# Designs tried in a protein design run: designed miniproteins, single chains, continued (2). Part 67

Each design is a single chain, and the fold is of that chain. pLDDT is the mean over its residues in the fold that is shown.

## One batch from the design tools (miniprotein)

Design m6466
Fold by ESMFold2-Fast:
Structure m6466 (fold): chain A 65 residues (1-65)
Amino acid sequence: MKKEEQRKKGHELIEEGSRFNNEGRYEKAAEKFEEASKHYREAGLEGAAETAERMSKSSREKHEE
């Protein structure tokens, strides 16, 4: 199912972003979280997409510092 595929991809991207964030690779983490947000929106998961967008923004702010 197309929405389930998008949900699974979003989850995988969140895990990748979280790993990069823990490694201090904030720019890559932000990219992964932003990609996850897009996949969650396609799956109709607004809450998960908003969380991923917030995580992306937080990681970008750390990279900018």
Scores: mean pLDDT 81

Design m6467
Fold by ESMFold2-Fast:
Structure m6467 (fold): chain A 55 residues (1-55)
Amino acid sequence: SSLTEEAKKLNEEMVEVARQNLEASKAGDWEKQKELTKKGMELNKKYNALMEKIR
């Protein structure tokens, strides 16, 4: 279903955000870390809402 494909894309985005957050952490870029943390929270919220619809 399209919902399953959307969940897969959200997981891929979450992995990429985690990778970027690690890089920002190593660089000491706290502003970018804060932005990436917020983005990760929003993606997690979308993922949870989507999972409720397909369960």
Scores: mean pLDDT 82

Design m6468
Fold by ESMFold2-Fast:
Structure m6468 (fold): chain A 75 residues (1-75)
Amino acid sequence: SKEEALRRLLERAGRAQRELAERLARGELSLAEAYARAAELAEELAREAEEAGLPELAEEYRRQAEEARRLAEEL
C-alpha cells in the first residue's frame, strides 16, 4: 500500500539522516560535505518515492535536495 511504502521510506530517511548527523558531530564531515551528502540522500529518496507512487513526496525531496546543494556551495 502507499501507506506502507510511505512508512518504510520515512523510517529509512530518518536512519540515514541520523547517521549523517552523527558523522558531522564526530567531525568526520565538514558542514559543506554534510549538506552535499544530504542533497544526494534527498535525490535518492525522491527516486524511491516516485517508484512507490508518491509523487508529492518525491517533489518535496527534490526541493530539499536543491536547498541542500545551495547550502553546500555557500559554505
Scores: mean pLDDT 86

Design m6469
Fold by ESMFold2-Fast:
Structure m6469 (fold): chain A 68 residues (1-68)
Amino acid sequence: SAAEVLAEFRARLRELFAALRDASPEEQRRAVLRLVSEVNARLDDPDLVGLVNQEAGRVWAEWLAEQA
């Protein structure tokens, strides 16, 4: 389901952030974009692609704001 895909994606993002907590913002952005690209390449639903992109941007922006 879409909810399961998003939950798995959020879990992977959290693991990625933990692994990159001391990396530069540019390395963090590159890693997030790579993960989003990999996830989107496996999806055939444009609505779900949009939700994944929105979730990635939101979680990353919130995380960066906490680091400022």
Scores: mean pLDDT 77

Design m6470
Fold by ESMFold2-Fast:
Structure m6470 (fold): chain A 98 residues (1-98)
Amino acid sequence: MLSPQEAADLLRVAAESFRKAAEAAKNGDKQTALRYAMAAFIALVGAELAGADPELVEKIRKKVSEAMDALDNGDYETAAQKFEEAARIAEEGARRVA
């Protein structure tokens, strides 16, 4: 397994990217929200490979899926909310690993 510190660092990167996706969604900028969501997803996959809790990763994936569905439907307020929830879960997970 990769180190617990690597998992924590990648979860923090994911959280920051989800917060940026949420801010872009609040501004109606779907393209920027999708870019940050993709960056967060890459970091989340890295965290899972580094040994992050699979249950935690699944909870984050569920929130991201809900956010992406909301973006596709033009519901930017719900998308922002779900990205903020994903960021919160990722940051809580990072604190538990460290």
Scores: mean pLDDT 85

Design m6471
Fold by ESMFold2-Fast:
Structure m6471 (fold): chain A 67 residues (1-67)
Amino acid sequence: KEEYIKKGEEYLAKGEEYFAKGKYVEAAEYYLKAAEYYKKAGDEEKALEAEINAGLALIRHAVSKLK
């Protein structure tokens, strides 16, 4: 369980890093990887939060193409 949580946190941090850099598609990919590990850990709340962050990253990407 702790190993999966640690992996989830590592991927969540990568997602946040790429989001901060404006690389929203890559951020979404890392958020989804974080969600997978949180699900394996049985932490459904953290998994859902990571999935929401992935969705928000994709929305940001879509909005960034509007001018």
Scores: mean pLDDT 83

Design m6472
Fold by ESMFold2-Fast:
Structure m6472 (fold): chain A 66 residues (1-66)
Amino acid sequence: DGAAAGRAGAAAGAAAGNTGSGSGEVMYQDFLDAGSRAGAAAGAAAGTTPGADAEVNMQAVEKGSR
């Protein structure tokens, strides 16, 4: 599913960027961030339906609303 793939791509890239960037390798972090954005965009464009995207937002609202 596109939503799950996009989320995984974004999370993996963001996590790698934050942990892998170390102190200040901006180019390395920027490359990983670009990969994360591309993964999320590709996943969303590939097959996320409005319902799937809404599900992700609903879960975030449920958790954050508390």
Scores: mean pLDDT 51

Design m6473
Fold by ESMFold2-Fast:
Structure m6473 (fold): chain A 62 residues (1-62)
Amino acid sequence: KVEEITKKLKEEFPEVEDDDLYSAAKMAVAGASEEEIKKSLVASGVPEKVAKKIAKTAVELA
């Protein structure tokens, strides 16, 4: 599941680091909220608008 979500996120967000996308996928599978995933991504340097989209997509795929 995590690997499949990470691959999909890489296709949609190729400009974002693989480690950040993997972290988002792992958090989503563990049941983290969109807001928690977004905050984690922003803390790692992902722009807020992009982080919101990644978080939403990851949660929808989990």
Scores: mean pLDDT 82

Design m6474
Fold by ESMFold2-Fast:
Structure m6474 (fold): chain A 60 residues (1-60)
Amino acid sequence: SLMEEAKKQLEELIEAYKNKAPQSEIDKIEEEAERLLNQLSQEEQKELVKYYYELLYEAQ
């Protein structure tokens, strides 16, 4: 689903930061995440933001 694809992109983004990936790779992941976000409803975007915060806190 679109939501699951967006969640995977957020997970990849966090992993890229952790692995010190080149900025160009991070930028590509961010662009894909934004493209998916734009296709989600407002309610889905809100859920995705909550998921992102959960990932950030758990990754530390």
Scores: mean pLDDT 81

Design m6475
Fold by ESMFold2-Fast:
Structure m6475 (fold): chain A 111 residues (1-111)
Amino acid sequence: SLEKKIEELLEKAEELIEEAEELIEEGKLEEALEKLEEALRLVEEALRLLKELLKEKPNEELIEKLEEVLERLKKAAMELLKKSEDKKLILRAIGLILRVIGLLFDLELLK
């Protein structure tokens, strides 16, 4: 089902964010960013599937869960940005944060 696929994508994204949070604490910022970028790809797919699901029926619980994952992703990316001194890494982190903010805005329009 679409609901199950969305839940599985969000669960995998949360696992990647948790791994990234640990890598950020260890100072492995490039590896952490790669994990956050992968998590973002999964969340973008989850939002695409959620938009399809919402055409058929409301699902406030999945909207709330997706919002929570996006907020956690944003927080992790901001912590990575604060610790970053490399210009390329900083620009990638800013790009990821801006994309997450865009997805949060898209999600708000679905409410």
Scores: mean pLDDT 89

Design m6476
Fold by ESMFold2-Fast:
Structure m6476 (fold): chain A 56 residues (1-56)
Amino acid sequence: AEREALKAAFRERLRATAGVTDDGVEITDVTLDAAGRPVVETRPGPAAGEGARALA
């Protein structure tokens, strides 16, 4: 439950800050590091080409 909300918040932050779309990257896991920062494992999503452009 909490991790699902965290994933949603992180996706919004990525769109606002890095311009990354959900289709451009796939989030495989989300954890917190020692500083309380979300650590997100990602890999290329189904629209990796578009995601890569947005991220760049």
Scores: mean pLDDT 59

Design m6477
Fold by ESMFold2-Fast:
Structure m6477 (fold): chain A 78 residues (1-78)
Amino acid sequence: DKEKAKLLVTKAEVYLNLGDYEKARDYAEKAYELGKDDPELSYQAYEVLAKALEGLGDLEEAKKWKELAEEYRKKVEE
């Protein structure tokens, strides 16, 4: 359900901006699972997940998701 995935990305971004990294991660993970077939939703979810993990101190995992977000972002922009 793309609509539901988009709402979950929005929720993840809101919590990320509030500094609630645990909730941002949880919503980004849910968005990733529902929107994985959509490159636009995937890059947005990966980017929020990477930033949330960075805020939580999981730098190695954050780097992995940041690289995936960059790759998927290029697919959307091209």
Scores: mean pLDDT 78

Design m6478
Fold by ESMFold2-Fast:
Structure m6478 (fold): chain A 80 residues (1-80)
Amino acid sequence: SEELEKAKKELEKKKVLLGLHKIALSSIELVKERIEKSDLPEEEKEKLLEKLEKAEEEIEEKIKELEEEIKKLEKEVKEL
């Protein structure tokens, strides 16, 4: 089925994007740990952590969107 092939391609694309966002989230966690363990001034640490926290929130929101889209596509693939 052409519809099944299209749904499978979209599912794979969204899974790749989800993986990329999860890697980005893990990378931010690693950077946060490095900042916390660094000898940087406390004020500088706070500013950097605030920027990373904002980036984490944006990525987490995108992950939630992708996970819901993937759930819908997985149901579609099973029904086709």
Scores: mean pLDDT 87

Design m6479
Fold by ESMFold2-Fast:
Structure m6479 (fold): chain A 75 residues (1-75)
Amino acid sequence: MTPEQEAGYRELAAHIDEKVAELRKAGASEEDIQAVRGAGMQALREYLDTGDLESAKARVDAAAEEALKRHQERK
């Protein structure tokens, strides 16, 4: 990886970990957390192919939002 891609990859990985931690604090199910992790792994792979950090982060954010919505719908 270029130094720029490595920095972006680390930033994206940290962003995924942060979203997962927030979902755990919110009481989301392990199934919902694993779905966000799966989306995060896809985002990391796409980032390595495209270099588009903003699109990759948006994918993770969308997955986290969907997981929170599913958690709220169970109440």
Scores: mean pLDDT 81

Design m6480
Fold by ESMFold2-Fast:
Structure m6480 (fold): chain A 78 residues (1-78)
Amino acid sequence: DDLLEEKIKKLEEEIRKNPDNPFGALFELAYVLAQKKEFDKALETAREAKEFSKNDPEKVHLAEALIANIKGMKKIFE
């Protein structure tokens, strides 16, 4: 869908502009990729978000929950 593709491009641009603090954009990108059923790319992106959250236990927990959710979606839709 064009709307999901536009949102992905916007998030990828945000990550490029803020490479030192991309957690929020990576988290949202992983979620949007999962909605598009690109589960492997979504999982890689969610793991990147977790890596940028290493100094914030709340963000680590959110990223781990997202990874688990995407894995669950992949099992249902594959």
Scores: mean pLDDT 82

Design m6481
Fold by ESMFold2-Fast:
Structure m6481 (fold): chain A 92 residues (1-92)
Amino acid sequence: PAPPELLSPTERRILDYLASHPDRRVTAAELARALGLSPATVSRALRRLEARGLVERTVDARGVTLYSLRDAVGAQMRVLAAEVEAELAARM
């Protein structure tokens, strides 16, 4: 089996933010502001996430690069599963 793909802390924070805003397309600058990171750090992490097939990059009519979750449904289901597991553990 292939080794598990590990996300950096920055990549995980970006994915968590995008999973919380699944219907939004955001700029690298918006992510940097929201997460307290430099735009260069966010752009590098977004490039890695796009290479992994986790993030979709689009360019709007003004030439602005926007990012969203590529597998928004899969990401949302993973978040919901983790939340349900945590709630069940708290009850036991």
Scores: mean pLDDT 70

Design m6482
Fold by ESMFold2-Fast:
Order: C-alpha cells, then sequence, then structure tokens
Structure m6482 (fold): chain A 55 residues (1-55)
C-alpha cells in the first residue's frame, strides 16, 4: 500500500516538473519493472529517492 502511495506521488511529480518529465518517467519505469519482479524494497527505494530529488 505504501508503494502505491509513493507511485502516485512520483506520477504527480511528472505533471509538476515538465522539464524533468523524461528523467522522472525513467525512474518510474524502473520502479515498475522492479515491482513486476516482486522486488518491492527496490521499487520503494527508487520511488522515495525520486520524490526526494524532484519533490
Amino acid sequence: KEIEELKKKVEELIEKRPEEKEKIQGLLDIGKAELELKNYEKALLIYKKTIEKYG
């Protein structure tokens, strides 16, 4: 559930940071790939770092 909340925050950052959209999207895509592999801790860390850097 926390991962879902962080994912939403990252998606919101894409809308709020248009100049960095491609970079943020890339990190979101990596996080999604980690979720598909069931690497929830890695996905969580990627989303948190993205929010820290761009939020």
Scores: mean pLDDT 80

Design m6483
Fold by ESMFold2-Fast:
Structure m6483 (fold): chain A 55 residues (1-55)
Amino acid sequence: MLSDEERIERFAELIRQKDLEGLKELALELESQGVPESRIKALVVEAMDRVAAEE
């Protein structure tokens, strides 16, 4: 995942699948790539909002 849009969609997919381990692993991967925790949290919130907008 290179863009914030791709990161948000990957988090959204994991949320749709209820894959809590995958969510933790992706967050740790992004942190290891130098993405700040505050940015990772913002991406997860945006992903949650996208999933919540779906039926």
Scores: mean pLDDT 79

Design m6484
Fold by ESMFold2-Fast:
Structure m6484 (fold): chain A 46 residues (1-46)
Amino acid sequence: MEEVERDRKRRKELLEKIQSMTPEEAGKLVREEIDRRLRERRKRAL
C-alpha cells in the first residue's frame, strides 16, 4: 500500500525539519508524530 511508503517519507522529511527547529518545537512535533504512528499501526493491525 502506498500509505506505508508515504508515512516513511513523511517521517524522514519531519526529521529533517526537526533538526532545523528549536528543541521545544521539535519535541512537540516528535510526540505528535509518534502518537499518530501508534494510532495508524493499531488501525492497520486491526
Scores: mean pLDDT 72

Design m6485
Fold by ESMFold2-Fast:
Parts: sequence; C-alpha cells; structure tokens
Structure m6485 (fold): chain A 74 residues (1-74)
Amino acid sequence: PVTYVLERKLEKAIEEAEKLLKEDPNNAAAWTALGLAYYEMGKLEEARKYFEKALAIDPDNEVAKRLLKKIEEE
C-alpha cells in the first residue's frame, strides 16, 4: 500500500510519462518512469513490461536494468 501523497505523485508521473509517449514512443526515460511508478506501487508485472520496453530502446539504461533484475530475482 502507498500513502495518499505518494499515490498522487505516482499518478502524476504516470500521466506525464503517458503524454511523452504519445508524442514519442521511443522515449526510454518515459518508459523507465512508468516502470518505476508501477514498481513503487508493487505492480511488478506491469513494471517489468515497462522496463523491458525502456531497455529495448536504450539497453544502457542503468535504472531499468537494475530494477528489472531485482524483479526477476524475487
């Protein structure tokens, strides 16, 4: 569970990332932001998909690599 304040920040981050992806679906940073938001919410399957998408665009994305590995090891 997340606090109301954290939930609001995550919702806003998701909305901003979705806007960026509508303009540029190859924005690896936006995919990483979605993955991170879903990871913080404990939605690991959704987070995994978004990190995989980010890595398909930018294979050197350290945040996506680290968190995807952590999800796969759990």
Scores: mean pLDDT 79

Design m6486
Fold by ESMFold2-Fast:
Structure m6486 (fold): chain A 56 residues (1-56)
Amino acid sequence: MTDREKLLSLIGKILDAIGDVFEAELAGDEAALAAAEAALAAAKAEFDALLKKIEA
């Protein structure tokens, strides 16, 4: 898998997590909101790590 394909996959995960956060917020589901926020943070960390690898 190329770094470009990995970046596109991570962007998709970030967008999905944002959608999950929005839905959980509207539903008032604190557990779902916490899980969605954790998923967003994890995807962002992977994205940042991949960018550093590409720049190196």
Scores: mean pLDDT 81

Design m6487
Fold by ESMFold2-Fast:
Structure m6487 (fold): chain A 81 residues (1-81)
Amino acid sequence: AKELWEKGMKAFAEGNLEEAAKYLEEAIKLEPSAEGYLALAQVYYYQGDLEKALEYLKKAQELEPENEEIKEAIEEVEKKL
Protein backbone atom coordinates (compact mmCIF):
# COMPACT_ATOMS: atom_id res chain seq x y z
CA ALA A 1 0.00 0.00 0.00
CA LYS A 2 2.61 2.60 1.05
CA GLU A 3 4.89 1.67 -1.88
CA LEU A 4 2.02 2.02 -4.38
CA TRP A 5 1.04 5.37 -2.81
CA GLU A 6 4.64 6.62 -3.12
CA LYS A 7 4.82 5.51 -6.78
CA GLY A 8 1.47 7.16 -7.52
CA MET A 9 2.44 10.48 -5.94
CA LYS A 10 5.81 10.45 -7.74
CA ALA A 11 4.10 9.80 -11.09
CA PHE A 12 1.64 12.65 -10.36
CA ALA A 13 4.53 15.03 -9.52
CA GLU A 14 6.20 14.05 -12.83
CA GLY A 15 2.97 14.70 -14.80
CA ASN A 16 2.40 11.01 -15.61
CA LEU A 17 -1.35 11.13 -14.91
CA GLU A 18 -2.15 7.63 -16.27
CA GLU A 19 0.55 6.00 -14.11
CA ALA A 20 -0.51 8.15 -11.14
CA ALA A 21 -4.15 6.99 -11.45
CA LYS A 22 -3.07 3.33 -11.79
CA TYR A 23 -0.84 3.31 -8.70
CA LEU A 24 -3.23 5.40 -6.57
CA GLU A 25 -6.17 3.14 -7.51
CA GLU A 26 -4.15 0.08 -6.44
CA ALA A 27 -3.09 1.81 -3.21
CA ILE A 28 -6.66 2.80 -2.20
CA LYS A 29 -7.96 -0.67 -3.14
CA LEU A 30 -5.59 -2.12 -0.51
CA GLU A 31 -5.92 0.72 2.03
CA PRO A 32 -8.78 3.22 1.49
CA SER A 33 -8.12 6.74 2.81
CA ALA A 34 -9.57 10.23 2.36
CA GLU A 35 -6.13 11.47 1.26
CA GLY A 36 -5.95 8.66 -1.32
CA TYR A 37 -9.40 9.45 -2.70
CA LEU A 38 -8.55 13.19 -2.84
CA ALA A 39 -5.30 12.52 -4.72
CA LEU A 40 -7.06 10.24 -7.21
CA ALA A 41 -9.88 12.80 -7.67
CA GLN A 42 -7.24 15.47 -8.43
CA VAL A 43 -5.57 13.20 -11.03
CA TYR A 44 -8.92 12.55 -12.78
CA TYR A 45 -9.73 16.28 -12.62
CA TYR A 46 -6.47 17.11 -14.47
CA GLN A 47 -7.27 14.36 -17.01
CA GLY A 48 -10.66 16.06 -17.60
CA ASP A 49 -12.68 13.16 -16.16
CA LEU A 50 -14.94 15.28 -13.97
CA GLU A 51 -17.41 12.44 -13.28
CA LYS A 52 -14.67 10.22 -11.81
CA ALA A 53 -13.19 13.19 -9.94
CA LEU A 54 -16.59 13.80 -8.31
CA GLU A 55 -17.04 10.08 -7.51
CA TYR A 56 -13.74 9.95 -5.60
CA LEU A 57 -14.37 13.29 -3.84
CA LYS A 58 -17.66 11.86 -2.54
CA LYS A 59 -15.79 8.78 -1.29
CA ALA A 60 -13.32 11.06 0.51
CA GLN A 61 -16.27 12.93 2.07
CA GLU A 62 -17.69 9.63 3.40
CA LEU A 63 -14.42 9.13 5.35
CA GLU A 64 -14.14 12.80 6.47
CA PRO A 65 -17.69 14.31 6.54
CA GLU A 66 -16.53 17.46 8.39
CA ASN A 67 -13.70 18.29 5.96
CA GLU A 68 -14.62 21.68 4.46
CA GLU A 69 -11.98 21.43 1.68
CA ILE A 70 -13.63 18.26 0.36
CA LYS A 71 -17.06 19.96 0.43
CA GLU A 72 -15.71 22.96 -1.51
CA ALA A 73 -13.97 20.70 -4.06
CA ILE A 74 -17.24 18.80 -4.66
CA GLU A 75 -19.11 22.08 -5.27
CA GLU A 76 -16.46 23.28 -7.75
CA VAL A 77 -16.54 20.02 -9.76
CA GLU A 78 -20.37 19.89 -9.75
CA LYS A 79 -20.50 23.42 -11.25
CA LYS A 80 -18.44 22.16 -14.23
CA LEU A 81 -20.70 19.13 -14.87
Scores: mean pLDDT 82

Design m6488
Fold by ESMFold2-Fast:
Structure m6488 (fold): chain A 72 residues (1-72)
Amino acid sequence: TRREAVDILTETGAQLRDAPEEVRRLIEEAIRAAAKGDFETAIRLLEEAASLASPEDAKILREAARRIQELQ
């Protein structure tokens, strides 16, 4: 559901609050996409954020993308 996807992304954003601004911006864009039901865009934005993040943060972002993909 949209709510479940938004909850996953909100939790992810909270875990990555100290990440670079660009990574945090992409997470916020992913939340907006998920709220509209655009899970494909949300997953793409999370993968883009993961490419810019540290290895540890990238793992968290890719896990969030996987969880959202399972909602489709």
Scores: mean pLDDT 86

Design m6489
Fold by ESMFold2-Fast:
Structure m6489 (fold): chain A 55 residues (1-55)
Amino acid sequence: MSPAQKELIALGEEAYAAGLSLEEITALMVEKADELGMSDDELKAAWHEFLSRLA
């Protein structure tokens, strides 16, 4: 994964630890991905990796 994707996953993990809902985490990750110029495919890959770490 790219450094940007790792940053997104770290943001997701921090938000989850803070008690945010999956909907709130998704919104934050989408906003951050847009800021980083990330493609939809890159965001989708990072999101799937993030979810796998919660399982």
Scores: mean pLDDT 83

Design m6490
Fold by ESMFold2-Fast:
Structure m6490 (fold): chain A 56 residues (1-56)
Amino acid sequence: GDREKALSYLNRAAQAAMEGDREKAERYLEEARRAGASEAQLEAVRAHVDRLLAEL
């Protein structure tokens, strides 16, 4: 259902951050929100994305 779709987008956001692509990571976070990701899930993955981008 929508939960699987949200998790897929959250995982893609993290992958984009590992690639150094902030714009792509932010786009996938927006798609995750549209797919029904909770605020807690979005905050956790956003923090992870910020950490990955800071390590580049």
Scores: mean pLDDT 81

Design m6491
Fold by ESMFold2-Fast:
Structure m6491 (fold): chain A 103 residues (1-103)
Amino acid sequence: AEAPPVDLGLVLDALATGLALGPLSPEELANYVWTMLRLAGVPEEEAERIAEEIRNSPLAEAYEKTAEILEEIAENTPDPELREKAEEIARRLREQAAAARAA
């Protein structure tokens, strides 16, 4: 069977892997957010606006804004597996925000 080119679960897995391998920049966080929002059905203009806000944020704020987007995805998804995954990644993003502020 042909797999879809990209789905939300795959992007969440990529983000989780990125967080495990090292610190992500605001630019990298913005790119993940844009992709996730577009896959969640958010219009391109709105997704770009949100991604640009994250890209232009200080590191700690970029992590917090990304966590907020993942929390919204978790609340709006009918898929319990995606919800649990998004909630776990949001928790890790908030931990990274706290670490960035402490540095």
Scores: mean pLDDT 81

Design m6492
Fold by ESMFold2-Fast:
Order: structure tokens, then C-alpha cells, then sequence
Structure m6492 (fold): chain A 59 residues (1-59)
């Protein structure tokens, strides 16, 4: 369905934003490393969910 593509695009966009925020925290180092890693992993997860929705929309 076309709505699945729209949802996928939103998840991928949110994932990219979290990865960018996580990378900014990682660049600060020290106590910011752990939350930075967490944001990057969450962002990757959202991108993966978006890719799965695009695959479903293609079926």
C-alpha cells in the first residue's frame, strides 16, 4: 500500500536524525559515548524497520 511507503520514509528519516545526534555525542567523548551509541543503534533500528515496510509495499 502507498501508506506503507510513507511510513517507511518517516522511519528512515527519523533513523537518520538519531544517527546524526548519536554521532555528535560520540564526538564529545567521555560520558556522552554511551548515550551516543544508544542513539546510533536506535537510528539503525528505525532505518531497518523502514526498509522492511518498503519491501512489504513492493509486494
Amino acid sequence: ADDLIAEADKLIEEGKKLIEEGRALLAKGGEFVAPGVGLVLRGIGLEFEGDLLKQKAAQ
Scores: mean pLDDT 82

Design m6493
Fold by ESMFold2-Fast:
Structure m6493 (fold): chain A 71 residues (1-71)
Amino acid sequence: MSPKVKAALKTLDKDGDGKISLGELSIFDLNGDGKISEQERELIRKVLENLGFHLTDEELEELVEEMEKLL
């Protein structure tokens, strides 16, 4: 996993336990189907860019895949 992707995951993990909280997941998984949509991916990108993270498309895909595993 890219160091940037690891840092982004930790930023989204408010508990710092390596797991994204259910509250955070509810923001990104609006459908509750365990799948992140294109619109949800854009929300993730904007949140991270507001925090100073500039991910490539490949790094964002890796982040989304890791988040989907935690849903």
Scores: mean pLDDT 66

Design m6494
Fold by ESMFold2-Fast:
Structure m6494 (fold): chain A 75 residues (1-75)
Amino acid sequence: SAAAEEARREALAAELEPLARAAEAGDPEAYKEAAKRRIEALVELNKSLPEEELKKRVEEFEKLVEKRVEEMRKK
């Protein structure tokens, strides 16, 4: 279980790397749009997971994105 969680976090970090680069542009709306597309892809790819597990993964990713967007908006 711990190994599975670690692998998932590593995968999420890899997904966020391109988004972090986009954040350098200082465009929170573009960042949100890119993140939304990745979330949609993650949901589709992982639809076979139990609903609770899928929801947890999506929510965790969304929280990371939201925090970054808030930072960009606060300037």
Scores: mean pLDDT 70

Design m6495
Fold by ESMFold2-Fast:
Structure m6495 (fold): chain A 94 residues (1-94)
Amino acid sequence: MEKEKERKELIVAVVTAAKVAKIKLENPNLPVEELNELGEKLVEEAKKEAKKEEALEALEELEKIAEELMKDAPEEEKERVRARFEELRKKIEE
C-alpha cells in the first residue's frame, strides 16, 4: 500500500489547514471564496517544502484552534475531534 504517499498528502493537508485556520481567526470577516483561493496557494507551497516536523507543529496549532472553536460543543464531539487529531499525529509519525 502507498503509505509514504498517504503520509505526504497528510503532511500537506495538515500544514495547509493550520495556515488557513490561523488566517481565518486573524481575519474573521474574510469571505469563504478568498479563504479557498488562499488555501489552494498554501497547498502548492506545502507540496514543495512541508516537512514532518512542520506538520506536527501545525497539528498542535489546529488542535488548539479546534478546542477553542468547539468549547461549547457537546463533549462527545470534543472527544471525537481529540481522537482524530491523535490518529493524524500517529500517521504523520509513521
Scores: mean pLDDT 77

Design m6496
Fold by ESMFold2-Fast:
Structure m6496 (fold): chain A 80 residues (1-80)
Amino acid sequence: VEEVKERLIELLRELKEIAPESTHPAIDAAIEFIRKSGSERDALRIAAEALEYVISQLPESSEAAKRAREELERIRRELE
């Protein structure tokens, strides 16, 4: 559980470095919800929802949106 949470938090922190400031509060909220999550599945779901939100706020051509799409696909595979 801790390994999955740490990986997802690290991923969101990396995304935050390239994402616009307007998306930072949502990313920070997702990180805190992941820390408080009771299961790996909940952590993955929270991360997926945060990535979907970031994608929806950015142009298709942005590097942050591209990174978020790639990571979302990986998380969706883990959720089955």
Scores: mean pLDDT 80

Design m6497
Fold by ESMFold2-Fast:
Structure m6497 (fold): chain A 63 residues (1-63)
Amino acid sequence: SPVAEAEALLRRLEAAVDAGAPPAEVERLVAEAHAVLARVAPEDRGPLTERLLALLQRAAAAL
């Protein structure tokens, strides 16, 4: 399901951010997460979008 795909991508993005992955890898995972979130039902997107934004803020702080 798109929700399960988004959750898997957010876990990969979190691992990449925690590992200090290169900006290009983080940007690729963020783009993939956005593409999957566009396919997620509106009622399920809120919590997933909040997790993505939190990870983006953490990644930006590491730059």
Scores: mean pLDDT 82

Design m6498
Fold by ESMFold2-Fast:
Structure m6498 (fold): chain A 75 residues (1-75)
Amino acid sequence: GPAAADGAGAAAGAAAGAGGGSSTEYFLRQKIEENGGSKEAVDAAYLGGRYGQAGDAAGAYRASTLAMELGKESD
């Protein structure tokens, strides 16, 4: 059958933490440290079903970028 629904419009992100606030940063940092740190941790977190469960490409992009920045944090 034909579909014709306007939809409520996909809100960018309800909470600031969802996009790139502190929530995601904290989560990624913990995952990186728990796993031993590195890109591997990010992949596990995303594929693990926390970020991938939502099915949002934006989330994956942000997570990847944040992981890189966090991993760069060094002496």
Scores: mean pLDDT 51

Design m6499
Fold by ESMFold2-Fast:
Structure m6499 (fold): chain A 65 residues (1-65)
Amino acid sequence: SEKRRLEEITRRAQERARGEAKKGYRAGKIEEVEKLIEEAEASPSPISQAGAEAMRKALEEMKKE
């Protein structure tokens, strides 16, 4: 139960991170999105690192058209 709660929190954080990356890309703010990714990757938090990975994947998906 506790493990499933942490997994759900991580999943929701990744979904929010993907949304932020896509919104930033569409607004032409790619450099700002890249800075957010770098800041999240610099964090020792597993949730922040998972969010950074989700943002990178979303950004690459957007670049593929």
Scores: mean pLDDT 81

Design m6500
Fold by ESMFold2-Fast:
Structure m6500 (fold): chain A 55 residues (1-55)
Amino acid sequence: MLARAVRDAKAVGSEVVEIPKGAVLEVLRETEDGWALVRYKGRVVRIGADDIEYL
């Protein structure tokens, strides 16, 4: 699924990745506590589900 960042957000994987507002993300799955597992620029990271909108 594709989603867009609705605000500047920090996502966490092996490192912290800053995701700018308007970035398009591939959502792999939603996780517990309102988090989403996404792929951004070849990295798999966790972002707050409230920080994205589904396209």
Scores: mean pLDDT 81

Design m6501
Fold by ESMFold2-Fast:
Structure m6501 (fold): chain A 59 residues (1-59)
Amino acid sequence: KAKEYAEKAINSEDPQLAIRYGVLAVLLDPSLKEEILKALKEKDEKVAKDFEKAVEILE
């Protein structure tokens, strides 16, 4: 399930959905953080930063 959320985050065209699914994936499996962050950076650096900040708030 965590990997499914990671895939949804990476493939989402909506920045808000990408961040939301990415955060859910990391909550279920923290090891996915680096993979999601890397993929999001390649698409949009601002979305990647917003995702990273959201994950830090939850920790």
Scores: mean pLDDT 79

Design m6502
Fold by ESMFold2-Fast:
Structure m6502 (fold): chain A 96 residues (1-96)
Amino acid sequence: NKEKAIALLRAAIKELERAIEALEEGDVEAAKKHIESAIDLLRKANELAPHPHIEEAIRKAEEAKRAAEEGDVEAAKEYLREAIRYAEEAIRELEE
């Protein structure tokens, strides 16, 4: 279960990174799809290995989606970077 959760977290991080790239290209709709994909992956990871940092990553990804919908691209990118950091920390702790 832990190994599968880590794989899902790594996939979520890639989707969050793709969302940042889409925002930098001005493609808000693509960014929102990548954020939604990341949230789904984070929720599946949390179901397999519940962790406070996964919950925080989900919250930050949800805040990023809202900021993107409101046209606040810089806030959206910062929330996405925070979501990535929380997911990375969850991976580190799960690997212990």
Scores: mean pLDDT 91

Design m6503
Fold by ESMFold2-Fast:
Structure m6503 (fold): chain A 70 residues (1-70)
Amino acid sequence: SLPWKIEPKNPKVGEKVTVTNTGDEPVAVFYNGKFLGILRPGETLTFTPKEPGTIEIVSYGHYETVKVEK
């Protein structure tokens, strides 16, 4: 399983997105190629996408993309 949690799983424009680092390594979060932040173990990042696009979540050995739809 991935060392993070994203809610909601299928986010839409205008919905609050929450990313939580559930692993032991730092997690980096990007939206449409823009860096949003680094999450240390146990930390949470929240943002509301204003346009459709792609959330990218990266940690050591793990990568996920999540599409944001209108």
Scores: mean pLDDT 90

